# Designed miniproteins, single chains, continued (4), part 102

Each design is a single chain, and the fold is of that chain. pLDDT is the mean over its residues in the fold that is shown.

## One batch from the design tools (miniprotein)

Design m15534
Fold by ESMFold2-Fast:
Structure m15534 (fold): chain A 73 residues (1-73)
Amino acid sequence: SEVERIGRRALAAAEAAETLAAAKSAAYGGSQVLKDMGREEEGDEILRRASEAKTLEEAKEAGIEAGRAVIEM
């Protein structure tokens, strides 16, 4: 499905991220997909966590969670 394809892309981008900026970008993308799916609160929470992330690991966790949430739909 389109949703699964988008979710897998978001997950892969988060997993591949090697910098804090790249990981945040991946998480922002996943957040936007969740919001576009009507999951506004989940998307906003991922966006907040990614924005506040101080380490690569924190940002990657947010992005991975967002990607997995999209796939589970």
Scores: mean pLDDT 84

Design m15535
Fold by ESMFold2-Fast:
Structure m15535 (fold): chain A 80 residues (1-80)
Amino acid sequence: SMERKFAVQLTVTSIQVAGAMFDVEKKTSSVEELRKQIEISKEQLEELRRIAEELGVDVSAFLEKLERQIKEVEEKVKEM
């Protein structure tokens, strides 16, 4: 179902973004790998927006939180 697809994609993307933030703070990943992960996370966020729009559900709070987390990782990577 589209609801399941949204929930799975949101969960996976959230875990990946949290992992990238951990890697930034611990300096355990290369800048190139982190940049690639950020781009993947941005693409996944856009897909989540499309799924949410099609479902007609208000999940704006979850998407705004995820967007802020992606931006925070991206800003920290630019400082590495």
Scores: mean pLDDT 82

Design m15536
Fold by ESMFold2-Fast:
Structure m15536 (fold): chain A 68 residues (1-68)
Amino acid sequence: MKLSEEQKEKLKDFLINELGLSEEQAERLVELIDEGRGSGAGALLANVYGLSQEQVEKFAKFVEELKK
């Protein structure tokens, strides 16, 4: 699903300020979600960026709300 520029900015802000990701990490996650690669985004968060299950669940919920 292709995100609007407003949705990309909201997601990037969430990733940096709520999940503590760098700007580069946040941009990569926005790209994956924009491409419809949500499972890849979740795996990257958990396995590469070292986020907790709770943080990954917050991300999934935010993305779900963002797409409504």
Scores: mean pLDDT 81

Design m15537
Fold by ESMFold2-Fast:
Structure m15537 (fold): chain A 99 residues (1-99)
Amino acid sequence: GRAEKEEEYKKKAEELKEQGRRAIEEGDFEKALEYAQELVDLAEEALREGLYEAAKYAAERAKEVAMEIIKRTEDKEVILRAIGLVLQAIGIEFEAESK
């Protein structure tokens, strides 16, 4: 049912967030950006399926990973890419709340 799908998406989001956090701790910011992008993609998929709570949850996790990247690196290109992911996540949160 819908509630079961919401929980499955939220669990995937937490797993991706933990992988992103680990990549940040290892100094692998490219891998951390990939996990943040996967969280954005997961949130967009949840939006398309009408799973608005899961979409918001995944977007919030994407924002957390991207903001942590910004705090932990001095690489301007990496920071700009992470800012782009934060903005995408905010857009998804706004759309989910509008439904």
Scores: mean pLDDT 90

Design m15538
Fold by ESMFold2-Fast:
Structure m15538 (fold): chain A 114 residues (1-114)
Amino acid sequence: MEEIKEEIKKKLDEFIKLTRQLVAGLRAQGKDDEAAAIEEEARKLSTLFFFYEKYGFDSVKMLEKMIEEAKRLLDLVEKLLPDATPEQRALGEKVISTLKEIIELLEKLLDLHK
């Protein structure tokens, strides 16, 4: 369990770094609404994981909510790829890969709580 939580923390840190780069690129292209949507959903996911780690109550419901938010983020980033510049596409694909890894780790944590 703790090993999976540590891996999620590492992947969330990587995700936040990649997402900041993606958001900056989107804002530079005038895609402020898309940038704001991704930034807000990333903040929600990080906040939910912080409360899960710190308080540990309602773990199953919190993990299910985190998986839902991560999947929503995945959908938002995937919708950007067809119209992205080559640099933004490469960055978006890294964000997608990291989100898929986070979802897999969250599902493993959820399985351990059920």
Scores: mean pLDDT 81

Design m15539
Fold by ESMFold2-Fast:
Structure m15539 (fold): chain A 94 residues (1-94)
Amino acid sequence: MSPAIIEANRLEEEGAEAFKQGNYVEAVKLFLQAAEVYQQAGQPLSASTLNYLYAAQGSDKAKLLRETDKQALQQAYQKLPQALQLKAQQIISD
């Protein structure tokens, strides 16, 4: 596995752990960092990372998450700086 993919997987694992602990803002930030590493490596985003980012943006494409979890991620996304919100929109639109 390439070093970039190892790094992206590490960031996803940390994001998932933050999510499990209820640290939703940190989770979204870590998932965005993972998405950037995947994009820079020319690799597709993992289905799990993409699903969490869809949920954070309030997208109907988000699957396999409870409504309470989707709402928590969406609220966390709204607390992010505008620059990170725009970055998330660009990553999802690509």
Scores: mean pLDDT 79

Design m15540
Fold by ESMFold2-Fast:
Structure m15540 (fold): chain A 87 residues (1-87)
Amino acid sequence: SSSETRERLIRRGAELQFEVHALTEALAGYNRDVKGSEQDKAIGAEIHERAAELRRTLSREELEERFRRVTAEYRALAAEARRFFSQ
């Protein structure tokens, strides 16, 4: 259904956005400064922790490969979401 598609796009989109931010910080080797609400800062802290975990568990080559894969999936999902929400 349209409702199920909407929920899938929103949920997967949020997951992929989070991983893109975490991988970006892991590859940069530093935490981004996060300004905004307490909620924005909490999300930023979770991204920093995920980035630290990724740096501990993966090589640079594995981080770069994962970044390419996740960003490609995110772009594809964003295109699908744009078509769906523009109807």
Scores: mean pLDDT 83

Design m15541
Fold by ESMFold2-Fast:
Structure m15541 (fold): chain A 66 residues (1-66)
Amino acid sequence: MDEFNVAAVKATNRVLDEVQAALDAGDYDRAIEVLEKASREYEKKGDQLLAEAARTIAEGVRADAA
């Protein structure tokens, strides 16, 4: 049980690291793309909370870029 959660957390951390790197580079389009892709993957896995969190962060980045 916990190993499955650890794998999900590690995958989420990789997504967050990539998003942070894109934001640090000023590449908002890349950050949004990574978050939207992650959201779709989480939704397909039935992880609606992580999917919703990724969408919310993507909307925030999009609003800041606009």
Scores: mean pLDDT 74

Design m15542
Fold by ESMFold2-Fast:
Structure m15542 (fold): chain A 98 residues (1-98)
Amino acid sequence: SAKDYLLKGIQAYENGDYETAIEYFEKALKIIKEQGKETSDLYFDAVVLLANAYVKLGKLDEARKLFQEAADIAEKNGDLNRYFLFKYLADHPDVSLT
């Protein structure tokens, strides 16, 4: 399930295996998209986790796009605090390392 892939991705991330974490987070996102749940909290969490894994690998352009996607999800859900936070992180993806 999508949640099983998220848990495997989190475990890989905690072990410093960011490439494996990305693979599992992408598998989770694919399942959630196929279910039509791109505005769900689970989808939002998976997008943010994937963005953070790309930041750890120094892939800031990929992280930027994902933080922008997180901002767009927050805007659709009326969460203005998350919208402005993730819009800021899209412009400054390296700040997530501090």
Scores: mean pLDDT 87

Design m15543
Fold by ESMFold2-Fast:
Structure m15543 (fold): chain A 92 residues (1-92)
Amino acid sequence: MSIDEINQEMLDHFVELGDESAKKVEESLKKGEVPSPSTLVMVIMGAYAHFQKGDLEKAIEMFELVLKSEQLSGDSKGEEQIKKRIEKIKEA
């Protein structure tokens, strides 16, 4: 097994954890509930893993879930930071 295969396995693991956490975020948002900070961190990590794998569309979708959570919580600073990240990914 090459070093590149090990790196891909690590990215796949973060993608899996992020995708699972994104589903939890979507369910919380449907109920009008702010997701837990730990769940949001896992979604952010998964979004970065998708970006590293070249899956820009999925990375954007996951950051948009974080954005909706920041909007629901009233965190204007967090909202601006996530918006800037989405814009940078769209330009990549």
Scores: mean pLDDT 79

Design m15544
Fold by ESMFold2-Fast:
Structure m15544 (fold): chain A 86 residues (1-86)
Amino acid sequence: AIQILSLELSVEGDLARWTVTVQNTSPERATVTLTIKSGDRVKEEQALLTGGQTVTLTLVTPKENVSATAVVTDESGQQLTASLSL
């Protein structure tokens, strides 16, 4: 099973850094697609996770972006979503 552990915001000067952390909680390997969207900004990456492994994805936006949504899709098409708003 895939789990989103966190979606976090860090602000540094004029930039906002949105970081999603994802874990494969099953003992089997899983390929996942991670997507973070905030306003008109999108970042997408694929990762192969071994059992218990975590992966992070960071999207950098202007600090005026007040929300982000992370979507994680596994090989079976199951999706998990996390959102953070200021």
Scores: mean pLDDT 85

Design m15545
Fold by ESMFold2-Fast:
Structure m15545 (fold): chain A 106 residues (1-106)
Amino acid sequence: ELKPEVRELLLRLLRRLRARHSVADIEALAAEIRAANPDSTLSDRELLARAVVLLVRDVAREEGLPQEVIDELAAALSGLLQEVLREQPDASVAEWLDAVEARLEA
């Protein structure tokens, strides 16, 4: 389980990401990742998870966080996104991100 400090920081970064980027922006980035990697076997949902992680990395860099902290936060977020996707495969992108935020608040 994540340390409280990591949870709070990740929740703050995810909320800032969602304030700056719409679901359509996240979907557009996922499409760009697919276009750059045409041989990838990743599902559309897995590409959306990659897009969310990249955007959180960008927000964290803007806040001046060290690279090693950014890498730890990105790994933690990737794990949470994979868990929520497994538990809620039919959720919309917004519902999926809401579920990740709920896990970080608990």
Scores: mean pLDDT 83

Design m15546
Fold by ESMFold2-Fast:
Structure m15546 (fold): chain A 75 residues (1-75)
Amino acid sequence: DVGELLDKRIKKTGKSLREIAEEVGVSQPTFSTILRRIKNGDLSDISFTTLNKLADALGLTPEEVYQIVEAHLKS
């Protein structure tokens, strides 16, 4: 489950959603919207640059990033 994966990685960082949003280069409300969309399998309006910065901030593997992209492509 992509949602569970994201929540686990966020907790592992020890950072607030605000701090992670700043690392990704977006506002906290935008970041919350991005997380909600990814959890629903929707990458609409999310750039690959933003997704890569999120992956770096959360320590996602290439396989985990592929799971997020695949969920969107199947939606």
Scores: mean pLDDT 80

Design m15547
Fold by ESMFold2-Fast:
Structure m15547 (fold): chain A 96 residues (1-96)
Amino acid sequence: SHMEEFRKKVEEEVERLADELGLSPEQIENLRKAAEKMVESYEEWIDRIVKETGKSREEARKIVEELFLGVLRAIADMFRGIDKAIELDKKGIKVE
């Protein structure tokens, strides 16, 4: 199914981001939880885009996939930002 294909894509992206960004096990678990929620809501978001925009289901799937993969990257980047802020604070450097 398209949802199973999407699940595989988000799971692969989580693994790629974990390796690329050096995420901790706890950060990886949180990113996997976000990915699971995306898979659970996949068809609902597609239905909403089709209803509100008149786009085809194929176009809506592409939009949902691109958006959610982008959101996973943003979450992973946020974890890196938080880790950097904590590192700077522990070194006595003020983050403005």
Scores: mean pLDDT 83

Design m15548
Fold by ESMFold2-Fast:
Structure m15548 (fold): chain A 70 residues (1-70)
Amino acid sequence: SPEDQLRQYGYRLLMRLLGVMTGDNPEEVRKKAQELMQQAFQLWDDYEQGRLSVDEARKRLEELEKELEK
């Protein structure tokens, strides 16, 4: 389902962010990943509270992933 695909995408992004935060990366990169993880948790809460649709939540998660890749 679209909801299951969103959940799977969110989980993969969170695991990637955790890997950056706990890996051998410069402090600035680790802090960026931590900030993005906090944004992802807030976004996920907004989705679960019904404040974001599946499509809106997916788009926001993709924006966070793109920010990590800079």
Scores: mean pLDDT 86

Design m15549
Fold by ESMFold2-Fast:
Structure m15549 (fold): chain A 55 residues (1-55)
Amino acid sequence: MTAEDVRAGLREGLEPAERALPPHVEHAQQQGGMDEAQAEAARRRLEQLRRELEE
């Protein structure tokens, strides 16, 4: 395995997460299981990971 293979795997995992995260977070907030601050932190974490993969 190369670093590029690992990066490709993370990128493929990130795409489903980007698609599923917003509705999942919204549903969790609606159910009272997640605060806005926690949702914001999760979105920022995802953006940070995306930027690292783009480098």
Scores: mean pLDDT 65

Design m15550
Fold by ESMFold2-Fast:
Structure m15550 (fold): chain A 89 residues (1-89)
Amino acid sequence: MKKEMILKGLKNTFETFELDDTLKQQVVEILSKVPDLTEEKIEQIDSHLVNGVLLDKELADKLDIPLKTLIDLDVLVGINDLKKAVSKY
C-alpha cells in the first residue's frame, strides 16, 4: 500500500525534522496523489530533504513527479522546521 511505502521511505525525514502524526499524514496525502510512486523515488526525495537540498524542477522531471507535489513537500517540511527553530528562542 502507498501509505506504508511512504511512511517507511521518508522515515529519515520524519526523524530529522521531527514531524508529528498530523504532518506525516499530510505528507502521505501529498505523495499518494503521484500515480507511479516507487520506493526509489521516495528514497531520492528523503535524501534531498535530509541533506537540505531543495526539491526542484530537475528532480521533478527526473522522478516524473509533478513539481507542485515537490513544492508542497518543501513548504510543509521547511515551514515546520522554521516554526520549531523559532519556538526554541
Scores: mean pLDDT 80

Design m15551
Fold by ESMFold2-Fast:
Formats: C-alpha cells, structure tokens, sequence
Structure m15551 (fold): chain A 96 residues (1-96)
C-alpha cells in the first residue's frame, strides 16, 4: 500500500542518515573537522533505532576523545545529546 511504501522510504532514509552520520564521525576521528563530527553525531543519533543508539554514542565519544581538544570534544558531545533528544521527540510523535 501507499502507507507501507512511505514507511519503507522513511526507514531507508533513517538508515542512510545513520550511515552518513557514522561516516562523518569516522572522518573526524581520522583527522577531519570537529564540525563534521558534530553534524555526524546529531544526524546518526536523531535517525538511529534504540538498539543502534548505544553503539553510535560509543563512536561519538571515541571521536570526541580522538580530538583531545576540550572545544571539539564538547561540540561532538553536545550534538550527540541534541540528536538523542530529537530521537525521543520523533518517537513521541509516532506514539501520539
């Protein structure tokens, strides 16, 4: 049905957003921009399932630690928390 097709598209988009976010976090861990890592953390955690969320949080923390800069670390950790809040809001809207 059209509703089933839409649900599948949303699930596919969420998976793509998680993969993109993880790729951004890995790029930052390899010496990329902290801003890219922050975007990646927010994107991946906003779109992640509850089962995926702890693994992505661990990657975000590892990425933050790899920077060894308090500013860069704080930016990624803040985006991680914002992504988690957006995820909880999305879940509430689905249950409403």
Amino acid sequence: SAAEAEAKRKEEQDKQDVEKGIAYLKATKEGGSPFKGAVGAGLALTSSSKEEQPKIEELARETAESLKSSGGRGLILRSMEEGKKKNEERQRKREA
Scores: mean pLDDT 80

Design m15552
Fold by ESMFold2-Fast:
Structure m15552 (fold): chain A 95 residues (1-95)
Amino acid sequence: AAPSVSVSKAADGSQTLKIGDYTLVINPDGTATLTLPDGSTYTIKPGLNEVKGIKVLITDDEVKVQIGNYVAVLNKKTGEADVYDVETGEKVASA
């Protein structure tokens, strides 16, 4: 089943992207913190990151998170997120 997705923005400019039980807190400087379903946390840097099989790309305009067969794409300017099935390319969720 497709994961749930939600996005929120704080007054300091940080954005929180939740994808199922995964949480990514994105800082204004382009760094982020990824929290896994087990509660473990990992520091994410600008550009391409891979941790525990999860791929995270942070650019100035967007954030992409690939978890299994799904990729979530956050537009940092609009705060909108879409989730796609990587095999079909179909949009399966949005926030």
Scores: mean pLDDT 86

Design m15553
Fold by ESMFold2-Fast:
Structure m15553 (fold): chain A 65 residues (1-65)
Amino acid sequence: IPEEVRAMPGTTAVTEHPSARGGTVVTATFSSPEAARRGLEWLRADPRVVGATLASPTTVVALVR
């Protein structure tokens, strides 16, 4: 998942850290709100993703198994 997010069009930064709930929290920053929204839609469609949301217009946060 983090590697796939880094490869997404418009991705400028990706950070990952372990979640206390289990799994990995992935934070991705995009060059535009449109790129961030596309990233959010992709993440929400992936069954490995527990949940994803926008933290800012250009930042997506996802919890991955």
Scores: mean pLDDT 75

Design m15554
Fold by ESMFold2-Fast:
Structure m15554 (fold): chain A 71 residues (1-71)
Amino acid sequence: DMDPEVEELVKKLLSTGDEKVKQEILDAMYEATKLLKELVEQGVPLDEARKKANEFLISKLKELIEKYEKE
């Protein structure tokens, strides 16, 4: 399940209607999911793994917003 902050950032980016942005969001979500699974498999506690994966995804989504706004 996604962090509510992640959902709001995704909705904001999707509102742009740009297909490139949509692909970058999907790629970021995929990488965050892979990170979560990898951390859990390595024995990182689920709470810590979720926090790290969500922080990674939020950071990536914020970078995309800044990139879009600067263009």
Scores: mean pLDDT 78

Design m15555
Fold by ESMFold2-Fast:
Parts: C-alpha cells; sequence; structure tokens
Structure m15555 (fold): chain A 68 residues (1-68)
C-alpha cells in the first residue's frame, strides 16, 4: 500500500538523518524537515500522510529518549 511505502521511506529518511546529525536538536530538525517533504509528496493520500506523521512521532520520541 502507499501507506506502507510512505512509512518505509520515512524510516529510511530518519535513519539517514540520524547518521548525518551530531546532536539531538539537529537530528530532530532534520527528521521534521524530511517528514514535511514526504507529507507534501503524499498529500493526496491521507493514509500515507497519517503513516508518515505517526512514524515521525515515534522516531522523535526515540531520539529524545536516547539523549535524556
Amino acid sequence: SLAEKARRRMLVAAGDALLESKDEQEAIELIRRRAEELIEEYRDNPEAVEAIRRTTELLIAGVRTQFS
């Protein structure tokens, strides 16, 4: 499904963002930026947009926990 593809792409984009980032703030900012780009790409598919938003929320929570 498009939602599954969108979720997978968000996971890949976030993984790349984590490798490129030096600290929590930079990682979160880059993850948010890439999520916005994917949401715009999938804007006509509400299930895909929801999958990106949900995945982004979980990823940011994970990053915050790592630096707590």
Scores: mean pLDDT 85

Design m15556
Fold by ESMFold2-Fast:
Structure m15556 (fold): chain A 81 residues (1-81)
Amino acid sequence: MEAEEYLKKAEEYNKKAQEALKKGDYETALKYAVLGAKYAMEAMRLAGDDVKLLTRAIGAVIRSIGLSIEAGLKLGRPAQI
């Protein structure tokens, strides 16, 4: 996949994670957020010197992290009850 394709996949998965969070499906939200982060990190790796693409990919990673934290807190991960 090209960097732009990875970024598009990351944005798609982050949107799905947000939709799952709104439905109360925290397990699915976490799964999609993690996938979004994976694709966004690949986009960052492949962006090279494309500052615009790199900036968008970084934004996608930050969004994925935020969604993962929210879903994880709702699920009561091993560190929480």
Scores: mean pLDDT 81

Design m15557
Fold by ESMFold2-Fast:
Structure m15557 (fold): chain A 63 residues (1-63)
Amino acid sequence: MKVPQSVVDLYNKLKSIYDKLSPDLQKQFDDVKKDMKTADNFSVSQQVGLSLRLIGIDIDSQL
């Protein structure tokens, strides 16, 4: 299945504030970016995994 729009939206939000993220969060974001780039379609478990990783980065960026 393709990546859900909510995952894409969160990715784009974090991408726009990349320079404001801590180095640890930038590293986590780079890993997500690499995973997203390597596949056009994702399984449900991969979509959930990407969503949780992006949500974690978003929450941590606000702390």
Scores: mean pLDDT 73

Design m15558
Fold by ESMFold2-Fast:
Structure m15558 (fold): chain A 84 residues (1-84)
Amino acid sequence: DSVERRTKELLERGKATIATLKDKSVPLEEQIKIAEAFKQEVEKFLNLLNKVTPDSQEKKEIEEALNQQVEEIEALLKERLAEE
């Protein structure tokens, strides 16, 4: 329940972060701060998940989904940095 809720919150926040990174009207410094905050939150959540939750298909799917969002965010930041 709490893990499912937190996962849903992080995935929605990831979508919002990706949308912000695609908005070139947002200053680069703001985009970096938002992306770094999201990445840190994902890392903390995955560390907790790995300590308290046994290995399962559901755990693997959560890790893959969040890692995929982080990879997309990092790719978008690299593209934005190349433009500035």
Scores: mean pLDDT 81

Design m15559
Fold by ESMFold2-Fast:
Formats: sequence, structure tokens, C-alpha cells
Structure m15559 (fold): chain A 95 residues (1-95)
Amino acid sequence: SWRELVERIREQVKEIYDLAMNKAPRSVLEEQLEKLRELTRELEKVASPEQSTLARSATLLAENAVYFAVDNNNYGLARLLYDAALELLDELLKL
């Protein structure tokens, strides 16, 4: 179901953030980000346009959270972006 894909996206976002906070190598983070993008593409095949838009927005927020943590060393902004990504995924699961 599309809900199971959203739950997998949510878990993938959490995994990526934990890896970024633990200073995982960039190659590992890029592999996990590609996995996140693949899950979002799978969701787009079965979700409504509205659900797909929210999932893409959450994925972009998660990618930007990693950027600010790893490439910008702005952990405060990274946390805010990560929290926003999870909140959007939680709202998506209520639809």
C-alpha cells in the first residue's frame, strides 16, 4: 500500500539523519539518499498527486537536512529541516 511506502520513507529519513549525526562517510550517506529517492519514486506510482507532492517535499527537506549537517555544519538548521520532513510524513499518513 502507499501507506507502507510512506512508513518506509519515514524510517529511511530517520536512518539517514542518524548516519549524518554520527559522521558517516559521504559515500554511505549518498547511497542512503539514493535509496530514499527510489522509495519516493515507488510511492509516486501508487499515490495521488497530493500525496506524491507531500512525499517529494518531505524527501527534499530530508536531503537539505543532510546538506546542512554534513556540508554546512549547521546542525540546528539540519534538525529543524529533519523535524519538518517527519511532520509532513506524519500528516501524509493521516490522509
Scores: mean pLDDT 86

Design m15560
Fold by ESMFold2-Fast:
Structure m15560 (fold): chain A 70 residues (1-70)
Amino acid sequence: AAQAAEDAAAARSEAVLKEKYGMTPTELVKAFKPPIEAADPQAVRDIAKELGLDEETIRNLELAAEDFAK
């Protein structure tokens, strides 16, 4: 039930954000319109490396981006 656990965590985060800021995560994403709207694995990797994230975290982000693009 990994997806169910992630959905529950996302719903909890959404409720907290809505209570504190009055906005859903979708509305926040629309407001900021990040330059990486398309799931480009190379762009994700470059940004993660620039932020100084661990290689293991970068690998997990690459896998998540690949699954999201399918």
Scores: mean pLDDT 56

Design m15561
Fold by ESMFold2-Fast:
Structure m15561 (fold): chain A 55 residues (1-55)
Amino acid sequence: MILEAPDVPEGAEVYLRGKKVGTYKPGMRIPGEPGEQVYFYKDGKLIGIGVLVEE
């Protein structure tokens, strides 16, 4: 799945299902289901929400 995350800075911490899966970069691919939400954190603060899309 491709992660779509408009307006999220590169290097933000990425969480899926409550677990850290990595750090954000444009075009990042994450295993999951289409439409699942991922959460972005920077310095312990929620800064954005993205979505997984099927490629």
Scores: mean pLDDT 76

Design m15562
Fold by ESMFold2-Fast:
Structure m15562 (fold): chain A 84 residues (1-84)
Amino acid sequence: SEIEKLEKEVKELVSKLPRDTELDLSHLSNSPEDQRIFEVAVAILSLILGDEEALPYAREVLESATDEEKIKALKLLIEVLKKI
C-alpha cells in the first residue's frame, strides 16, 4: 500500500541519521500543513523510534487518523528527514 511504502522510506531515512541525532520537530508546527497533520507525523515518528513515553498518545492519535492524514504526515516526515 501507499502507507507501507512511505513508512519504509521514513524508517530508511531515520536509520541513516547519526545515533546521537536529536530530532527537533517543533518547526513542523510552523509549517503550512495543518496542526492535525503535524500531530499525526509526531505520532508516526514516535512509533518508529519506539518512544515509550509518547506511545499512549501516539496510539490515540493514529487510531483517530484517516489514511489520507497518515499519507500527508508521512510525506511531511520524509521532507523533514531529507533536510537533515
Scores: mean pLDDT 73

Design m15563
Fold by ESMFold2-Fast:
Structure m15563 (fold): chain A 87 residues (1-87)
Amino acid sequence: RRGKRPEIPQELVDRFKAAKTPEERLEIVREAADYLGLPRSTTALIQVAGLLLGLDDLEISFIRAVAEMLKLSPEEAVQLVADYAKK
């Protein structure tokens, strides 16, 4: 009954939504990962980007599996999360 979204500063959520380039999105996601005490690995950055966009754990796990199969860079993986969330 009591529970909020993960402790991600609203500033980071707003900055991520305002970001216009893949590079800017990647930088914001890395900052959010640092805030949450997570590594800057591609897998962790996918998790953080999904949380910023309100994706559930199943959607995040799916995107992570695709990124691992395709050997995506961190930038490509974060962009994949952003593109997925637009649907």
Scores: mean pLDDT 77

Design m15564
Fold by ESMFold2-Fast:
Structure m15564 (fold): chain A 77 residues (1-77)
Amino acid sequence: SEEELRKKIAEEIVEKVKELIPDLPEEFLERLREAIINGDSELLSEILSEIEKKYGEEVMQKVREIILEELGKAYPS
């Protein structure tokens, strides 16, 4: 199902983001997982904004790239 696919994508994104930012709080990883699973673009934008504030624009852009890459692999259009 699409929900099962989104859960798989969410786990792959969370793993890659955790590798990029090892000290990122578990709360952020949980929110990120939820945003991807639910397709919540507003929550995702909030998370990216908070990452930019804490870790800077370069780190935020790398997180965004991870998300787009993983979504692009699963939903080629």
Scores: mean pLDDT 81

Design m15565
Fold by ESMFold2-Fast:
Structure m15565 (fold): chain A 80 residues (1-80)
Amino acid sequence: SLEEKIAELEKKRKEIIENNLKSFDDYMTKLRKEFEDLAKKLVELGYSKEEAEKILQSFNDYLEKIRKAVEERVKKLLEK
């Protein structure tokens, strides 16, 4: 029936959104690790640990801000 087809499409839409959000979270986790590695490399290049940690914190704060914005947008897309 048409009702069954609409329900299946809505279910698939939700699954696609959920899968994309998971992929985004996985990507953000990888970026965080890359920034941690960059901070370690900066110390090896002669930057102070304090300066490298400050830079890392700035990047992590920016990533968290983006993640929260994406989560808020996804929540609105899943709500009526």
Scores: mean pLDDT 81

Design m15566
Fold by ESMFold2-Fast:
Structure m15566 (fold): chain A 91 residues (1-91)
Amino acid sequence: MEEERRQRQAEKEARLSKLTDELVKVINEAKATANSLPELGQKLIELSKKIVEEEGTKLAQLYADGRYEEADEIDKILNEAFTKAAKKVKE
C-alpha cells in the first residue's frame, strides 16, 4: 500500500510537470506569435479550450466508469498545472 501510494504520487507529479511544461510552451508560443494583447488573449482561450476538451473527455469517461477518485485527481492536476504555468509565464 505505502509503496503503491508513492508510485502513484510520482506518476501524479510527472503528469503535473508534463502538463505544466506543455502549458508554458503553449503560452510562450502564443506570446511569440501574437501581434497584440487581444490576439494573445484569443490564442490563449483557443489553446485552453483544446486542453480542457481533451481532459474533459477523460473526466467524463472516468465518471461514466465510476472511477471518481481518478476523475478528482485529474481535475486537481489540471488546476495546479494552470496555476504553476501562470506563475512561470509571469516570471
Scores: mean pLDDT 71

Design m15567
Fold by ESMFold2-Fast:
Structure m15567 (fold): chain A 86 residues (1-86)
Amino acid sequence: HMEELREEYLKKAEEAARKAIEIVSQTPDAETYRSELEKAIELAKKDPLEAYRRFAEVKQRLIADGYPEEAVRYVAEAASYVSLAY
């Protein structure tokens, strides 16, 4: 029951994070954010709570660096889905 829902939420979190990666990859300085988001995706499978913290931190940095609202939204969606998987 709960196991199937957790896997579905983790899948949706990865989908949202990958959409954020696609958007940030359009900038020359995307490497750091791409790397951090990929690591958070892998971490979500092992430690959803720590992955949530990583996504939340990336979201704040994207806002501070003036990245597009849609990239921030996708990272927020990833954090939300990981929170539901915890």
Scores: mean pLDDT 81

